# Designs tried in a protein design run: designed miniproteins, single chains, continued (4). Part 84

Each design is a single chain, and the fold is of that chain. pLDDT is the mean over its residues in the fold that is shown.

## One batch from the design tools (miniprotein)

Design m14902
Fold by ESMFold2-Fast:
Structure m14902 (fold): chain A 65 residues (1-65)
Amino acid sequence: MEEPKLTPEQLEALRRMVDEARETGKPIAPEDRTVNGVKLKGDPALASLTLDQLGYALRRLVAER
């Protein structure tokens, strides 16, 4: 498991996505949050993250709750 270097903005965007999905029932589509060629709706900063970075960051955000 690698610990990628995330900016505070990217970490906050991921946390907001997790919180919104949980509170509003709006799921986070893996396709929308993954793939460097596919842009995210609303948060283009997350589109620059790789699969590994997204997975690691989400795991950490959930664990921090």
Scores: mean pLDDT 53

Design m14903
Fold by ESMFold2-Fast:
Structure m14903 (fold): chain A 77 residues (1-77)
Amino acid sequence: SYDELLKEYNSILNDLINNKGSLLDLAKGYYLRGKYYESVYRRTGNPGFLDVAKKYYEKSEELGKKLTGEDKKKFLE
């Protein structure tokens, strides 16, 4: 089902955040998590999901500011 596919994508995002360990992958993982919750907000209209999305975007930006050189270029793409 659609819900099972979303659950699978959510599991992959958790693995990216927890298992890759690089600052770039972590920053990208938080950005993708923010996009996921923003999509949930668009479907449900519940402002709580938008608030959660903003927190993940803020965490992604915080980590992104700490990136240097090639990794910073890859994050900004």
Scores: mean pLDDT 73

Design m14904
Fold by ESMFold2-Fast:
Structure m14904 (fold): chain A 80 residues (1-80)
Amino acid sequence: SMADKLKAEIERLLAEIDALIAQARATGDRALVERARRLAEEARRLYKEALPHLSAIDAASLAVRLAGAEFEIRLVERQI
């Protein structure tokens, strides 16, 4: 379904964000933080688009994961 495709894309973006955050922590590369931030903004847009199609459980799960990613990006920005 379209919901499944959007969910999969959001999950893919979240995985990329996690990898970029880990690499930014290891290297101090601010460009990786900026890339992670752009991907988080894209994931948030897709989440808003997906909301009418998501189950309550999936919506809640993705919201927590997105908030966590956004929080980790802010922490890395403060460390670098």
Scores: mean pLDDT 90

Design m14905
Fold by ESMFold2-Fast:
Structure m14905 (fold): chain A 65 residues (1-65)
Amino acid sequence: MLEEMRKLLREAGFSDEDIELVLRVASQLPSEEAKRRLTEDAAAAKSTPQLVGVVLRAIGDLLES
């Protein structure tokens, strides 16, 4: 799961630092559904700003759950 996400982000061309930050956020998510959503949205990101947006959305979902 998190390792799959690491691979997808690396293939998309994100830096190791960006990947590590995303994985730290994913590890804090309380449900497998939230982790899955973050993974899918992150893999679909085309740029670092889009990736940041995906992370912020995941945090927002966590606060509403």
Scores: mean pLDDT 71

Design m14906
Fold by ESMFold2-Fast:
Structure m14906 (fold): chain A 85 residues (1-85)
Amino acid sequence: AMAELEEAAREAEREMEKEARETTGMTLREVAEYAYENKDEELKKWVKELTLKAMLPLVEKAVEAGLLSDEDVARFEASVKAFEE
């Protein structure tokens, strides 16, 4: 159900905020803004990786809910791989 995706999204957001604060001492938004303003490619990559890790469980739940196909998951994984290369 849509409500289960909303709950998973809130959990993902909390985990991202926790990782950001524990790793950098900043909120996720502050880290992203800092990386953008300072063109810090390592920090940008870290923010992207953190977001993708948090999004993966959401994508899996969306497939289970019938909102996404295996092809949509494959496209998401290809996007993740493009950021790593």
Scores: mean pLDDT 71

Design m14907
Fold by ESMFold2-Fast:
Parts: structure tokens; C-alpha cells; sequence
Structure m14907 (fold): chain A 87 residues (1-87)
């Protein structure tokens, strides 16, 4: 899935809270507490990762704000971690 590939690109090997916090800091280096679609596209392009940014935002941006908040990101990583433990 797009989220699995995104997690792998971020180095979320075990999807721990500590890994999630570090990954968010990489995506949000200025500490704004949010990631815009443009910031995510730029990061993915720099990494050479071919992922659909719209699909990532659809999965993480539940309120349709146009950005991913730190809370939304941490919750998504927690859900991904729970999925890994079950299957």
C-alpha cells in the first residue's frame, strides 16, 4: 500500500512512537506542527520515492485541512504499528 511504502521511505522499521517523532521532525524541520502537500512532494522527490502524494493525504488528512498535523501523523503511525502486530 502507499502508506507502507511511505513508512518504509521514512525509516519506520517498527513504527514506534520514537521513530514517528523523528520522521515528523524530518518532514517538518521548522517545527510548524504541520506538513503541507508541497513540502511532502518536495521531500519525496528529493528521496527519489515515487508515491502518490494525494493518496498519502487522503489516508492521513482526515479533516480535509490540506495538511497533515503532528497528531494525525502520530495516530496514523500508531495504527500502522498495530496492523504490523496483528498480521
Amino acid sequence: SVLKKFAEALGLENATEEEALRAFDILDPDGSGKITKEELERWLKRRGVELDVDEIFKALDKDGSGYITKEEFLEAVKKYREELKKE
Scores: mean pLDDT 76

Design m14908
Fold by ESMFold2-Fast:
Structure m14908 (fold): chain A 124 residues (1-124)
Amino acid sequence: SLSDIPESFLQLVENLFNQAMEDIENGTFEKVFEETFKVLVQVLELSEEEQNYILDVYEKLKKSGDKEKLALFLVLLTLAVQLVLVYEVPVEEAREFLLSSLDDLLAGKLTKEKLALRVYELIQ
């Protein structure tokens, strides 16, 4: 449950979200996204279909003007990379986490707290 998340994981997600929001305000978001996406493709071994889906999500979020969703999107990509590189979660599990969370993000169902919970559950 949400009450089972350590404060450190909630703070991690909040810090990443605030950084993404600053990148939006400073006009650096696209460069940070491009660098993060390149690493994500390599680390998660994403297929061309999966890559195209992520790029389609990015275009939809850009067109929506929803800055908070766009920030959550970058946080999600960054956490998926960290799951493999920092927490040593299997690539298959990190990929499934990414794709299912992208679906929830588009549906307006993803929150910072839910994202922190999903990460915490995968590393236990």
Scores: mean pLDDT 89

Design m14909
Fold by ESMFold2-Fast:
Structure m14909 (fold): chain A 68 residues (1-68)
Amino acid sequence: KAEEINKAVEEAMKEADRAISLVKQGKLDEARKIEDELYRKARESKDLGVRTAYELAAQRVRKAIEEA
């Protein structure tokens, strides 16, 4: 369980960092696509820890887009 949550956190943070880099480059549509994918992965997750990791990553991407 803990190992699966740690892996989800690492993957979610990696995708969020990629999306934030796209925001800084002005590629907002590509960043929004990654945000949507992170929310989709959160909805498909049955484990609360995995779901929370993806939701937090998606929220981080959303904030970066809103501040751009």
Scores: mean pLDDT 83

Design m14910
Fold by ESMFold2-Fast:
Parts: C-alpha cells; sequence; structure tokens
Structure m14910 (fold): chain A 89 residues (1-89)
C-alpha cells in the first residue's frame, strides 16, 4: 500500500541541518531506517513522535551534506508530495 511522506522543513547551517518529516501510512515506522540509512560513525540524531495511528513525525539532525542526501533518497522513493524550505544566506 502507498505511504505518504512530506518533508515539512529543512533548516540548514554551514555545519548542520535539521529536517522535519511527516510520514503517514502503515509503513511510517520503517521511514526511520530509510531516512537515517545504515549506522555509521557519524550517525544522524533522530527524534520521532507518533501523532496518531499510522502517522509519525520525524526530526533528523545531521550534517548539511548528509541531510541533502537523505532528502534526495526520500524524494526518489517515498515522497509523493513534499515541501522543502531551505534557509538562504
Amino acid sequence: MEDEVTVEDVTADSETAEVRVLAKGPNSSKYVTRLVGDPAEDEPEVRREKVGEGVTEFVIRATRNDTEVLLASVQSGVIASGRITFVER
């Protein structure tokens, strides 16, 4: 079945970024693994809150480059309708 994942906000600095993602559907719990990827030495910090049954909000803190890769991954396979707000200079 199709899940809906929306990127709500991206706050990026030169060093770090914070991404807010809303996931809806029966596979919402699986998006933690999808967005974070494989465990690495520099693991992103992930916080999640269950808003309702089949609805989960994720807040991911990572380096800017890692955050951009995560967004690209989510966009290519999971996001049906996403909005990305990038902080300009």
Scores: mean pLDDT 50

Design m14911
Fold by ESMFold2-Fast:
Structure m14911 (fold): chain A 92 residues (1-92)
Amino acid sequence: SAMERGEELLQEGSRLAKKGLEALDNGDYETAVEYLTKAAELFEEAEKILGKIHPLLPKTYENLAKAYEGLGDKEKAEEAKKKAEEVKKKLE
């Protein structure tokens, strides 16, 4: 069912968000970007199916911004920060 698919996406997204945070904490910024980008994509896909935004999505974008800052990619870091703020506004 669509609900089961949405739940699977949220579970995998949460797992990858945790792995991305662990990589970020270890200074492995390239690995953090990979996991956090996939986590955000899975959370956004789940939103399309379930009709609601996961509370971890803003934090995932905030952590993605930190990973890009670690890589020296100021433009992508700023884009990720803007996405985090936009998602927070939708959650109120």
Scores: mean pLDDT 89

Design m14912
Fold by ESMFold2-Fast:
Structure m14912 (fold): chain A 87 residues (1-87)
Amino acid sequence: SLEEFIKEGLEKNPLASGEGIAEFARLPDPVEAIKRIIEKYKDYMSEEVKKFAETLRELAEKGQVSREQARLGIGAIAGYAEYNKEK
């Protein structure tokens, strides 16, 4: 599920997740915030994380994610990407 995928990403690197949230989730447009974190981490995302990030962006564009879900999803993207980078 989306919630389980978010939870896993937040657990992979909690420091990176916190930093990603602090940098990007403060932006007033959640779609722009998600696009910016995708661009920052594009070289470090696995195919599964890329699909998750694309899905999160599409759901945000449709207004189908809460502010909290967008915030946590941004954190999950950062957590997954930094974990993959440090392998």
Scores: mean pLDDT 83

Design m14913
Fold by ESMFold2-Fast:
Structure m14913 (fold): chain A 66 residues (1-66)
Amino acid sequence: MEDERARRRAEERGQRYARRLAQAKKELEETDEEFRELWNDPSMENVAQISQMLAEKIRELQAAEE
């Protein structure tokens, strides 16, 4: 029973995170030219930068919800 509840909570958190991630990506694609350039020429360094930009945008969206 507890394992099923833990799994459902993890799935709900995953869905919430996926939604926020999709929103962050959309906003960055619409407003940030550097993000679009990094996405069009992916390297290991650019992937790290993209991940950092997405994480920053997710934090901004979370702060705006509070």
Scores: mean pLDDT 72

Design m14914
Fold by ESMFold2-Fast:
Structure m14914 (fold): chain A 73 residues (1-73)
Amino acid sequence: SAAYLEAAARALREIAERFGEELAREVGQTFDELLKTHSAREALELTAERMAETNPEAAEILRRAIDEADRRS
């Protein structure tokens, strides 16, 4: 769904602004890899889960993006 890809782009921009471009790139690479075998929604959820241990604030940004996309879908 376009809504989840748009939400991912917005979340990555917020992560870059708050935590830096390097973290945003790493999160984006994880998301892109998961997209090869998962839906966009599933890839966002799994990316958030992987971030939860190392950066819970970035994980929360991703979870909010999922919630927003769900309302637009």
Scores: mean pLDDT 87

Design m14915
Fold by ESMFold2-Fast:
Structure m14915 (fold): chain A 76 residues (1-76)
Amino acid sequence: MRFVAEVTVTVKPGTSQEQIDEAAEKAKQAVLEAGGEDVKVTVDGRTITVTAVAPDLETARRAALAADEALKPIRE
């Protein structure tokens, strides 16, 4: 059975598209390093959603924490 890790973050008002794109790329990289697979990062306005597949619950939790930490600087 595969587990899904999902993190949704609302970015601060006035955050530039360049800052959003950079943070999204850092989040994707951090999730991959944590053991996440099939990583998808979606940016919709001020909302960033990171989704990944993990082989177990502990890996899913680590991937979610890694994504949240990477997005922390721009998070509202």
Scores: mean pLDDT 80

Design m14916
Fold by ESMFold2-Fast:
Structure m14916 (fold): chain A 96 residues (1-96)
Amino acid sequence: SMAARERRRQHLVKRIKKAFEELKKNNLTLDQIRELLEAYRAAGGPLTDEEIERIVAIFEKLLKNPNIDFSKLTEEELREVLRALDAIRAALIRQK
C-alpha cells in the first residue's frame, strides 16, 4: 500500500528528528562520537570500522545541513540514518 509506505516514511522522519535533537544536547565532537563507537565495538557491539566511519559521516552531514529535506530521501536511506543515530545512542547508554 502506498499510504502505508508514506506513513512509515513520516514515522522514520519523526524518529530521526527526535534522535538527532537528543544527541545534539550531549555536545559531542565527531572525534568523541568515533571514540564512543570504537568503545562500543570493543565491548562486543556489532560494528565494523567501515560502519563506524559511515555513522560518523551521517552525523556530520546532519550537523552541516540542519535544514535537510528528508522528503528527498528513500525509506531505505531514512532507515540508514535512523540506524546510525540509534547506534550512537546505544554507545552513549553503555558509557553511563
Scores: mean pLDDT 83

Design m14917
Fold by ESMFold2-Fast:
Structure m14917 (fold): chain A 74 residues (1-74)
Amino acid sequence: MMEPPEVLEAKAREAIKEGDLFTAIRLAEALLRSGDLESAIRLAQETLKEAKKQGDKKSAEKAKKLLEEAKKKL
């Protein structure tokens, strides 16, 4: 069963808070695939900000790509 968007968003925010940007990106990708574009955009922006703060270039690049894909679908 696919989890509700609200549950995925809550898990992604916890992952960002813990510094687990890989999990945050994965959950944002799941929201993008389910059509919850607004949540995907929010999480991608928050993940990108945290990735830049941590110097995590790989997570920043993935978050930026997700943000572009989500915005393109709007």
Scores: mean pLDDT 80

Design m14918
Fold by ESMFold2-Fast:
Structure m14918 (fold): chain A 61 residues (1-61)
Amino acid sequence: VDEAIEAGYEAARKVLESGGTPQEAIDAGREAGLKKAQELGFSEETGRIAGTIGAYRALKD
């Protein structure tokens, strides 16, 4: 799960660094988390949640 959260954080951070909106960062983080979770054998729902958590952590940094 941690790897999916990290993927979401990294994706969201890159969007914010390029001048994207908070909503775009959350969407990118969710997609990255979902993709990473699927690679690791987790459910789609787990990946979306983990990616979203990562994105919100990037937003508050």
Scores: mean pLDDT 80

Design m14919
Fold by ESMFold2-Fast:
Structure m14919 (fold): chain A 85 residues (1-85)
Amino acid sequence: MKEELEKLLKELEEQLDRLEQLAKTDRNKAYEQLYELMGLIARAEYLSGKLDEETRKEVLEFLNEVVARAKEILPDVEIPDVKIF
């Protein structure tokens, strides 16, 4: 589980970089990648629920930073925030 979460967090950073590049070159592909990114965020949030409270808060803060950056890349799309608890 911890290894799976660590892989997902790395994948989130890679997907965010891809989203930024696609937003500049192909907006339709950027929207498709946004849905994939949101799915990974939801899975990481679910897995974070199995961690201690302090580590879980740090993971959720990271996920909210990813959401904030995605909102900056695609400001015309309403992206939901991650639940803190």
Scores: mean pLDDT 76

Design m14920
Fold by ESMFold2-Fast:
Structure m14920 (fold): chain A 84 residues (1-84)
Amino acid sequence: MEEEFERIIRELVEELKKLGATDEQINAAVEFLRAVYEALKAGLPPDEIGLRAAKLASKLENLTDEQVDVIARAVERIRELVER
């Protein structure tokens, strides 16, 4: 699980770099995904997970729609990983 999560993070970093994201934006996205992963592993209810995700999303300002889509796909992959 942890190694599969780290692979998702590495693929996210590569995709964001290809889309011209800054190192600061990439670091914020990685922190966001790590927080989502920990919340999902802790078995938080969907409403609590949504609230935490919304607070963390505020740190991801100035991203393009394409960069946001990459992050959204990574979140879905993490959710599938934890639900297995």
Scores: mean pLDDT 75

Design m14921
Fold by ESMFold2-Fast:
Structure m14921 (fold): chain A 73 residues (1-73)
Amino acid sequence: MREEEELKKRREEQEKISRLVAAALRVIGAEIEIELLAQQPDSAERRARLAALRALIAELAPDAAELAKEARA
């Protein structure tokens, strides 16, 4: 009985880490896209995309920080 609970907890931890890793990868991708967009001429579309990417990074930053804590623990 306890072995089955431990397996469930390990699976939940793996799913959590997978979600946190996905969030961290999205942040990295967004930061790269921001750097590429910074090299483009100014436009309304560029400004809107930069704002959207910055909002995405802000939304995902807590999950990326949580991954860093898990890596240290």
Scores: mean pLDDT 77

Design m14922
Fold by ESMFold2-Fast:
Structure m14922 (fold): chain A 58 residues (1-58)
Amino acid sequence: GDEAEAEKAREAARRAGIAGGASEEDIQKGPELAYRGALAGDARAAMQGAVLAASGRA
């Protein structure tokens, strides 16, 4: 994938996690998974990272 789009995915996931009150661990890991998923062109992994960041610990 595109690094710029991957960076946007990471930033969006981080902001969603902060707004949703996610834990510090989830705010760190969720955006990173979204970034890596977007870089790999893996929409599923990117989505999982975003969900983890936004929803906190399940």
Scores: mean pLDDT 68

Design m14923
Fold by ESMFold2-Fast:
Structure m14923 (fold): chain A 93 residues (1-93)
Amino acid sequence: SAEEAARRARELGREADRGAREAARYLAQGDWVGAERAGREALEAGREASRAGNEALRLAPRDPEAREAALEAGVAAGLAGIAYGIAKRLVDK
């Protein structure tokens, strides 16, 4: 259902946020390997959140809850991607 997809998107989005914040803490400590691992996990959760949010929007395209869940998931995925990208560049140098 659209409600189930929206709930899943929010849960996975929170997981992506936690992983991105953990990656940021590792970056601040100079642990680039730890940051890359945390960022990769956050990005995967963010991608799943985005897929679930898009499914909620597909099932209920005019429902404000589905639109909000899709937007929140997209933002979480984007932030996780940025954190991973920064960590990856530091490990690769």
Scores: mean pLDDT 83

Design m14924
Fold by ESMFold2-Fast:
Structure m14924 (fold): chain A 82 residues (1-82)
Amino acid sequence: MEYAKKLHKALMEELGVSEEAAKLITATLLLEDKEKNPYKINREEALKMPIEELLKKVREKGFQIPPELEEEIKELAKELGL
């Protein structure tokens, strides 16, 4: 929970994305299924990485939210308190 809020804030402040985009990107980065995640990391891997390294991956791959997973990502964002 704390980590997700810090990551959400860093996305807005350092990459200049909107609050809603930062919310969805944060939830996407914390997906447990690595194969569904466009950044090719899962929650366990993401939680072991420094926030700066996750921001670098988002910048390199762009702000990708898979449309077929949009509802799953929105539910995960609610679960994380975003």
Scores: mean pLDDT 79

Design m14925
Fold by ESMFold2-Fast:
Structure m14925 (fold): chain A 71 residues (1-71)
Amino acid sequence: MKGYLVDTSNPDEIKPAYSKALLGQKTTFTIKSGYIVVEDEKGERHIAKPGDKVTFLGVDEDGNILVEVEK
């Protein structure tokens, strides 16, 4: 599932992946604690939970973080 990152309960888990995404590098990590909220193109919100794999695909020109959640 692809969408934009709209919220996170643990910002420290996303900081390394976010920094690499700003440099045009994609990074995949597994959520260990908390949750991430991803909003798809239809405006539906999805929650990624501990154990889910999340890939930071990049940041758009408006500063929106594009992610992909593996099931």
Scores: mean pLDDT 80

Design m14926
Fold by ESMFold2-Fast:
Structure m14926 (fold): chain A 81 residues (1-81)
Amino acid sequence: SEEDEKELEELALQGLRDLLVARRRAEAAGWSPEEIRARLEALLTQTRADIRALGARLGIPEEKLQRILAGLDRFLADLLA
């Protein structure tokens, strides 16, 4: 449903916000680029798992799920550039 798709998109957007917050906090704390990368990759891995689990529960079409996950991957790549 449209409400189920919105719930999945809201979870994805929260994941993006969590990545931005984690990056800013790690930078403020003086973490190395390698430590920041590892932290953000771990957070993205968890977010991807959560999105896949929710998408499966809600019956979201695989093509739409893949587009959301690809968007998260691109966002992290841009943050680490």
Scores: mean pLDDT 86

Design m14927
Fold by ESMFold2-Fast:
Structure m14927 (fold): chain A 63 residues (1-63)
Amino acid sequence: FFEKLAENWHLLTPEERRVLGTFLETGLDIEATAAALGVSPERVREMLKRILEKLGLESIDEL
């Protein structure tokens, strides 16, 4: 798992890396991540969907 994340990390924009990093630090909490980044929870969900697609993951449960 972490090998795929590290290998494909370069495919993420700096904004997407910040979103994913914050999401992992909050223990996969969308609302806490949105508050920390100053964006809406809907924006976080949209960005996470895009990030997971770039990383070749089907769901957040694979993180």
Scores: mean pLDDT 75

Design m14928
Fold by ESMFold2-Fast:
Structure m14928 (fold): chain A 98 residues (1-98)
Amino acid sequence: MRPLSEEELLELARRVVLARDPSLSLEQAEEMARRLLEAGVTALGVLVLELDLIYEAAGRKISHAELARILGVSPSTVSRALRKARAALEAALAAHRA
């Protein structure tokens, strides 16, 4: 897979934010997405978070080992990336509600 451009990564992050909180406007979702990337969430973190949300919405669970196999990284890398991405997303959403 080719590396994602900054614009493609921002679009993916915006879609993830909207999947988590569909009440947000497109502009609010883009602001939250920018905050995620500024907090140091990587392309891997955004991709892992999107896959986690897609599988959760489908009523399926995907293991960190299976995600690691698909993405060509270690399970510990997936766990850390997902934890950081989730924390950044929840922090951005909490700040928006304040």
Scores: mean pLDDT 78

Design m14929
Fold by ESMFold2-Fast:
Structure m14929 (fold): chain A 60 residues (1-60)
Amino acid sequence: SVEDQIKKVKSELDAELQREIDAWRAAHPDASPAEQRAKAFELVKRRQEELEKRIEQIKK
């Protein structure tokens, strides 16, 4: 179903987001809380844009 495909994509993108956040933090252990929040916001925004794009492709 479309709902199952969307759920799978959300799960995959959430896992990718977590890996990217963890990798960035590991690469920047001295980053300030403000820098960490800014990067997390950027990655969340990218994830949201990719999710919307994938949902549109699934509904096509």
Scores: mean pLDDT 83

Design m14930
Fold by ESMFold2-Fast:
Structure m14930 (fold): chain A 60 residues (1-60)
Amino acid sequence: GDAEQARAAALSFGLGEKAAEALARAVENGDDVETAARAATQAGGSPLDAYAAAQLAIRS
């Protein structure tokens, strides 16, 4: 996935800027959906929204 697409996806799901940045970095690192969702959740994102955004970003 593209880190820019990951950030956009996170924001579209209602994640805050810090959670969106965490998701984008995980995607840049080549992390899987579970790892990316965890990173976004730790940065203040909802676990459900973080997982949905990670799935969209990594599968796009």
Scores: mean pLDDT 80

Design m14931
Fold by ESMFold2-Fast:
Structure m14931 (fold): chain A 86 residues (1-86)
Amino acid sequence: LTVITEEEYEELLKKLEEERKEVEKFLEELSKTDPEKAEKLRKLVERLAEALERQAELALAGDLEGARALQAELAPQLRAEAEAIE
């Protein structure tokens, strides 16, 4: 497993933020056609962002086991929500 530096962490967060903005634009478009589906996807995206941020914070602190445990716990829940939306 890779331990990242402070600089690499900042770069990763910037990339994740840019991807999040693209998803938010998609959700705004979708909300005009299907507001209920857009709301469900928005909540899923928020949970994904929180999970990734938490995992990155744990990894930066050197708690790679905690980061893996969090991923294992949240990934199936987030996948189930994504499948329910589609």
Scores: mean pLDDT 69

Design m14932
Fold by ESMFold2-Fast:
Structure m14932 (fold): chain A 83 residues (1-83)
Amino acid sequence: DAEIARALEIVREAAEAVKNRDEERVEALRPQLEAIVARTKPVMEKLAANPDTTLTPEEQRQLAIADAILALQHARYQEELAL
């Protein structure tokens, strides 16, 4: 519960930093976002190996969080790669 609350707070802080055009703060939060993504990787690897596998409720929650974060990070990463 505390860890989920912290993850949501980090996402909120990143969104606010983008609104304020505070690039330094956005980049400072990047390692924390990567750590959260790394934590959810095992669940995504399970789905890649067996797409019809049964996920536990806890794994489903982690997957939902990972999807939102990965989508945002993937979009920004692709923009940097295009440079």
Scores: mean pLDDT 68

Design m14933
Fold by ESMFold2-Fast:
Order: sequence, then C-alpha cells, then structure tokens
Structure m14933 (fold): chain A 73 residues (1-73)
Amino acid sequence: MDEIFKRQKIDELEATSQSALELKGYLQKELEQFEKKNKDDVDFNKGYRASAQKSIAEAEELAKKAEEEATKL
C-alpha cells in the first residue's frame, strides 16, 4: 500500500516538473513573439521582459525542485 502512494506521489511530482517545463517553454516562446511584435516599443517592452524572465526562472526552479523531490522517493 505505501509503495502505491509513493508511486502516485512520484507521478504527481513528475507531472509538476513536466508542467513547469511546459510553462517555461510557453513563456519563452511568448516573450520571443512579444519582442518580435513590439521591437520598436523599448520602454514598454523593458518591464514585460524583466517580468517574463523572472517567471521563466521560477518555472525552471519549480521543475528542478519537483525532480529532486521525486528522486528522494
């Protein structure tokens, strides 16, 4: 029984890692598209770029943490 719960928790953590990596990829693609469309609006773009890069880094950290937790189990 405990082994089934352990597997379920690993699956959940792997799903979390996968979702975080997908979010990171989505945010990177969206940032690239935003920069392509708004390349002439430097001041407006600056804040968005900083926010997007922070979100990308947070998603990457979440994925890493979930992977490490799964490895512990």
Scores: mean pLDDT 78

Design m14934
Fold by ESMFold2-Fast:
Structure m14934 (fold): chain A 87 residues (1-87)
Amino acid sequence: MVSIFDDLKRRAEEGDEIADALLLMIRGVVNAILISQGKLSPDDPPLSDDQVRDVLIQEEADRIIRKARERGIEISEDEARELAEKL
């Protein structure tokens, strides 16, 4: 997910309208998740790309940990974050 975010950001900067639309959608989803968790107010300024990237890494890391546990695999949060950055 993070590598896709980085690729979309580069493509949007180069004038890819589809990539720009996908980035807007990803930012919107991340913002909505944080608001639902009480970590962000609807009145707060929009998240920076770096903040969105950090949230995407953490969300993916949490999914990796859950899936690993379902399969009896013990994985640290740091290892899950490293894997999330490569996805």
Scores: mean pLDDT 74

Design m14935
Fold by ESMFold2-Fast:
Structure m14935 (fold): chain A 83 residues (1-83)
Amino acid sequence: MLILEIEVDEETGLATVTTYDGETGEILSKEEVPHALALMYAGHVAKDKSVILEELEKIMSPSMLKSFKNESPEELAKRKYEV
C-alpha cells in the first residue's frame, strides 16, 4: 500500500509530500507541493485508499494553484476535508 507523509515548511508555506510503501517504509518519491493541496488530497486518500504523488501533480494545475493562492493553505485544507 502506498501512503503519503506531509511535512510543512513554515517559512515557505509549502509541504514536502513523501510517498512510501506502508508495509516496508521505503521512500518511493519526495516532492514539494502547496500545503493546502497536499493536505486536501491526503485527507481524502487516507480514508479510503492510497494514491501516488504523480496523481497529485496532475490535479495541481497552475490555474488551480492560482485560485488557492488567494486563501491560506490551512484554510483551504480545512474546507476540503474537515466536516
Scores: mean pLDDT 55

Design m14936
Fold by ESMFold2-Fast:
Structure m14936 (fold): chain A 84 residues (1-84)
Amino acid sequence: AAAEAQQKARREQLLRGSEGMSRAVLRAHEEDEQLGVKAARAAAETVRMMSLTDPQATIDAFREAAERIVSPELAELMLREVEA
C-alpha cells in the first residue's frame, strides 16, 4: 500500500515534467519546424538524464505525455530522439 502510493506519486511527478516538456516542444514546433526538432532533442536529453534512476517509468511517462499533447508525428520524433 505505502510502496504503491509512492510509485503512483513518482509517476505523477514524471508525467507532470513530461507534459511540460511536450508542451515546450509543441510551442517551439508551432514557431519553427527546426526549433521544434531542437526542442525535441533537448527534451530527449533531459529524459535520458532522468532515466538513470528508473528508465522504464521515465520513458513511459514521456511517451504518455507526448502522445496526449502533440501530434502523432511529433510524438514519434520525440520518442525516436530518446532511443538514439
Scores: mean pLDDT 78

Design m14937
Fold by ESMFold2-Fast:
Structure m14937 (fold): chain A 82 residues (1-82)
Amino acid sequence: MKEEAIKKIDEILEKQRPALRAALPDWVTDEQFDRILSLLRSYFIDAINEAKTKEDIDEILKLASDLRILLGMVPRAMMELR
């Protein structure tokens, strides 16, 4: 079940990829963007692994599907790149 949730995170992030890329400044390279996505993915996987109930997992998937939530997490990921 957690493995299925991780697969859904990968599918969600791939669907959001064009919108996230368009929202970032032009100075962000493709390499840096891929690293940002990898960090966002790791944050959600950690949350799924720490989840105790199916309801917790469903909420995590809902947050990952919200572009506004993803955009709010980008500054943290960018700080880890620097």
Scores: mean pLDDT 82

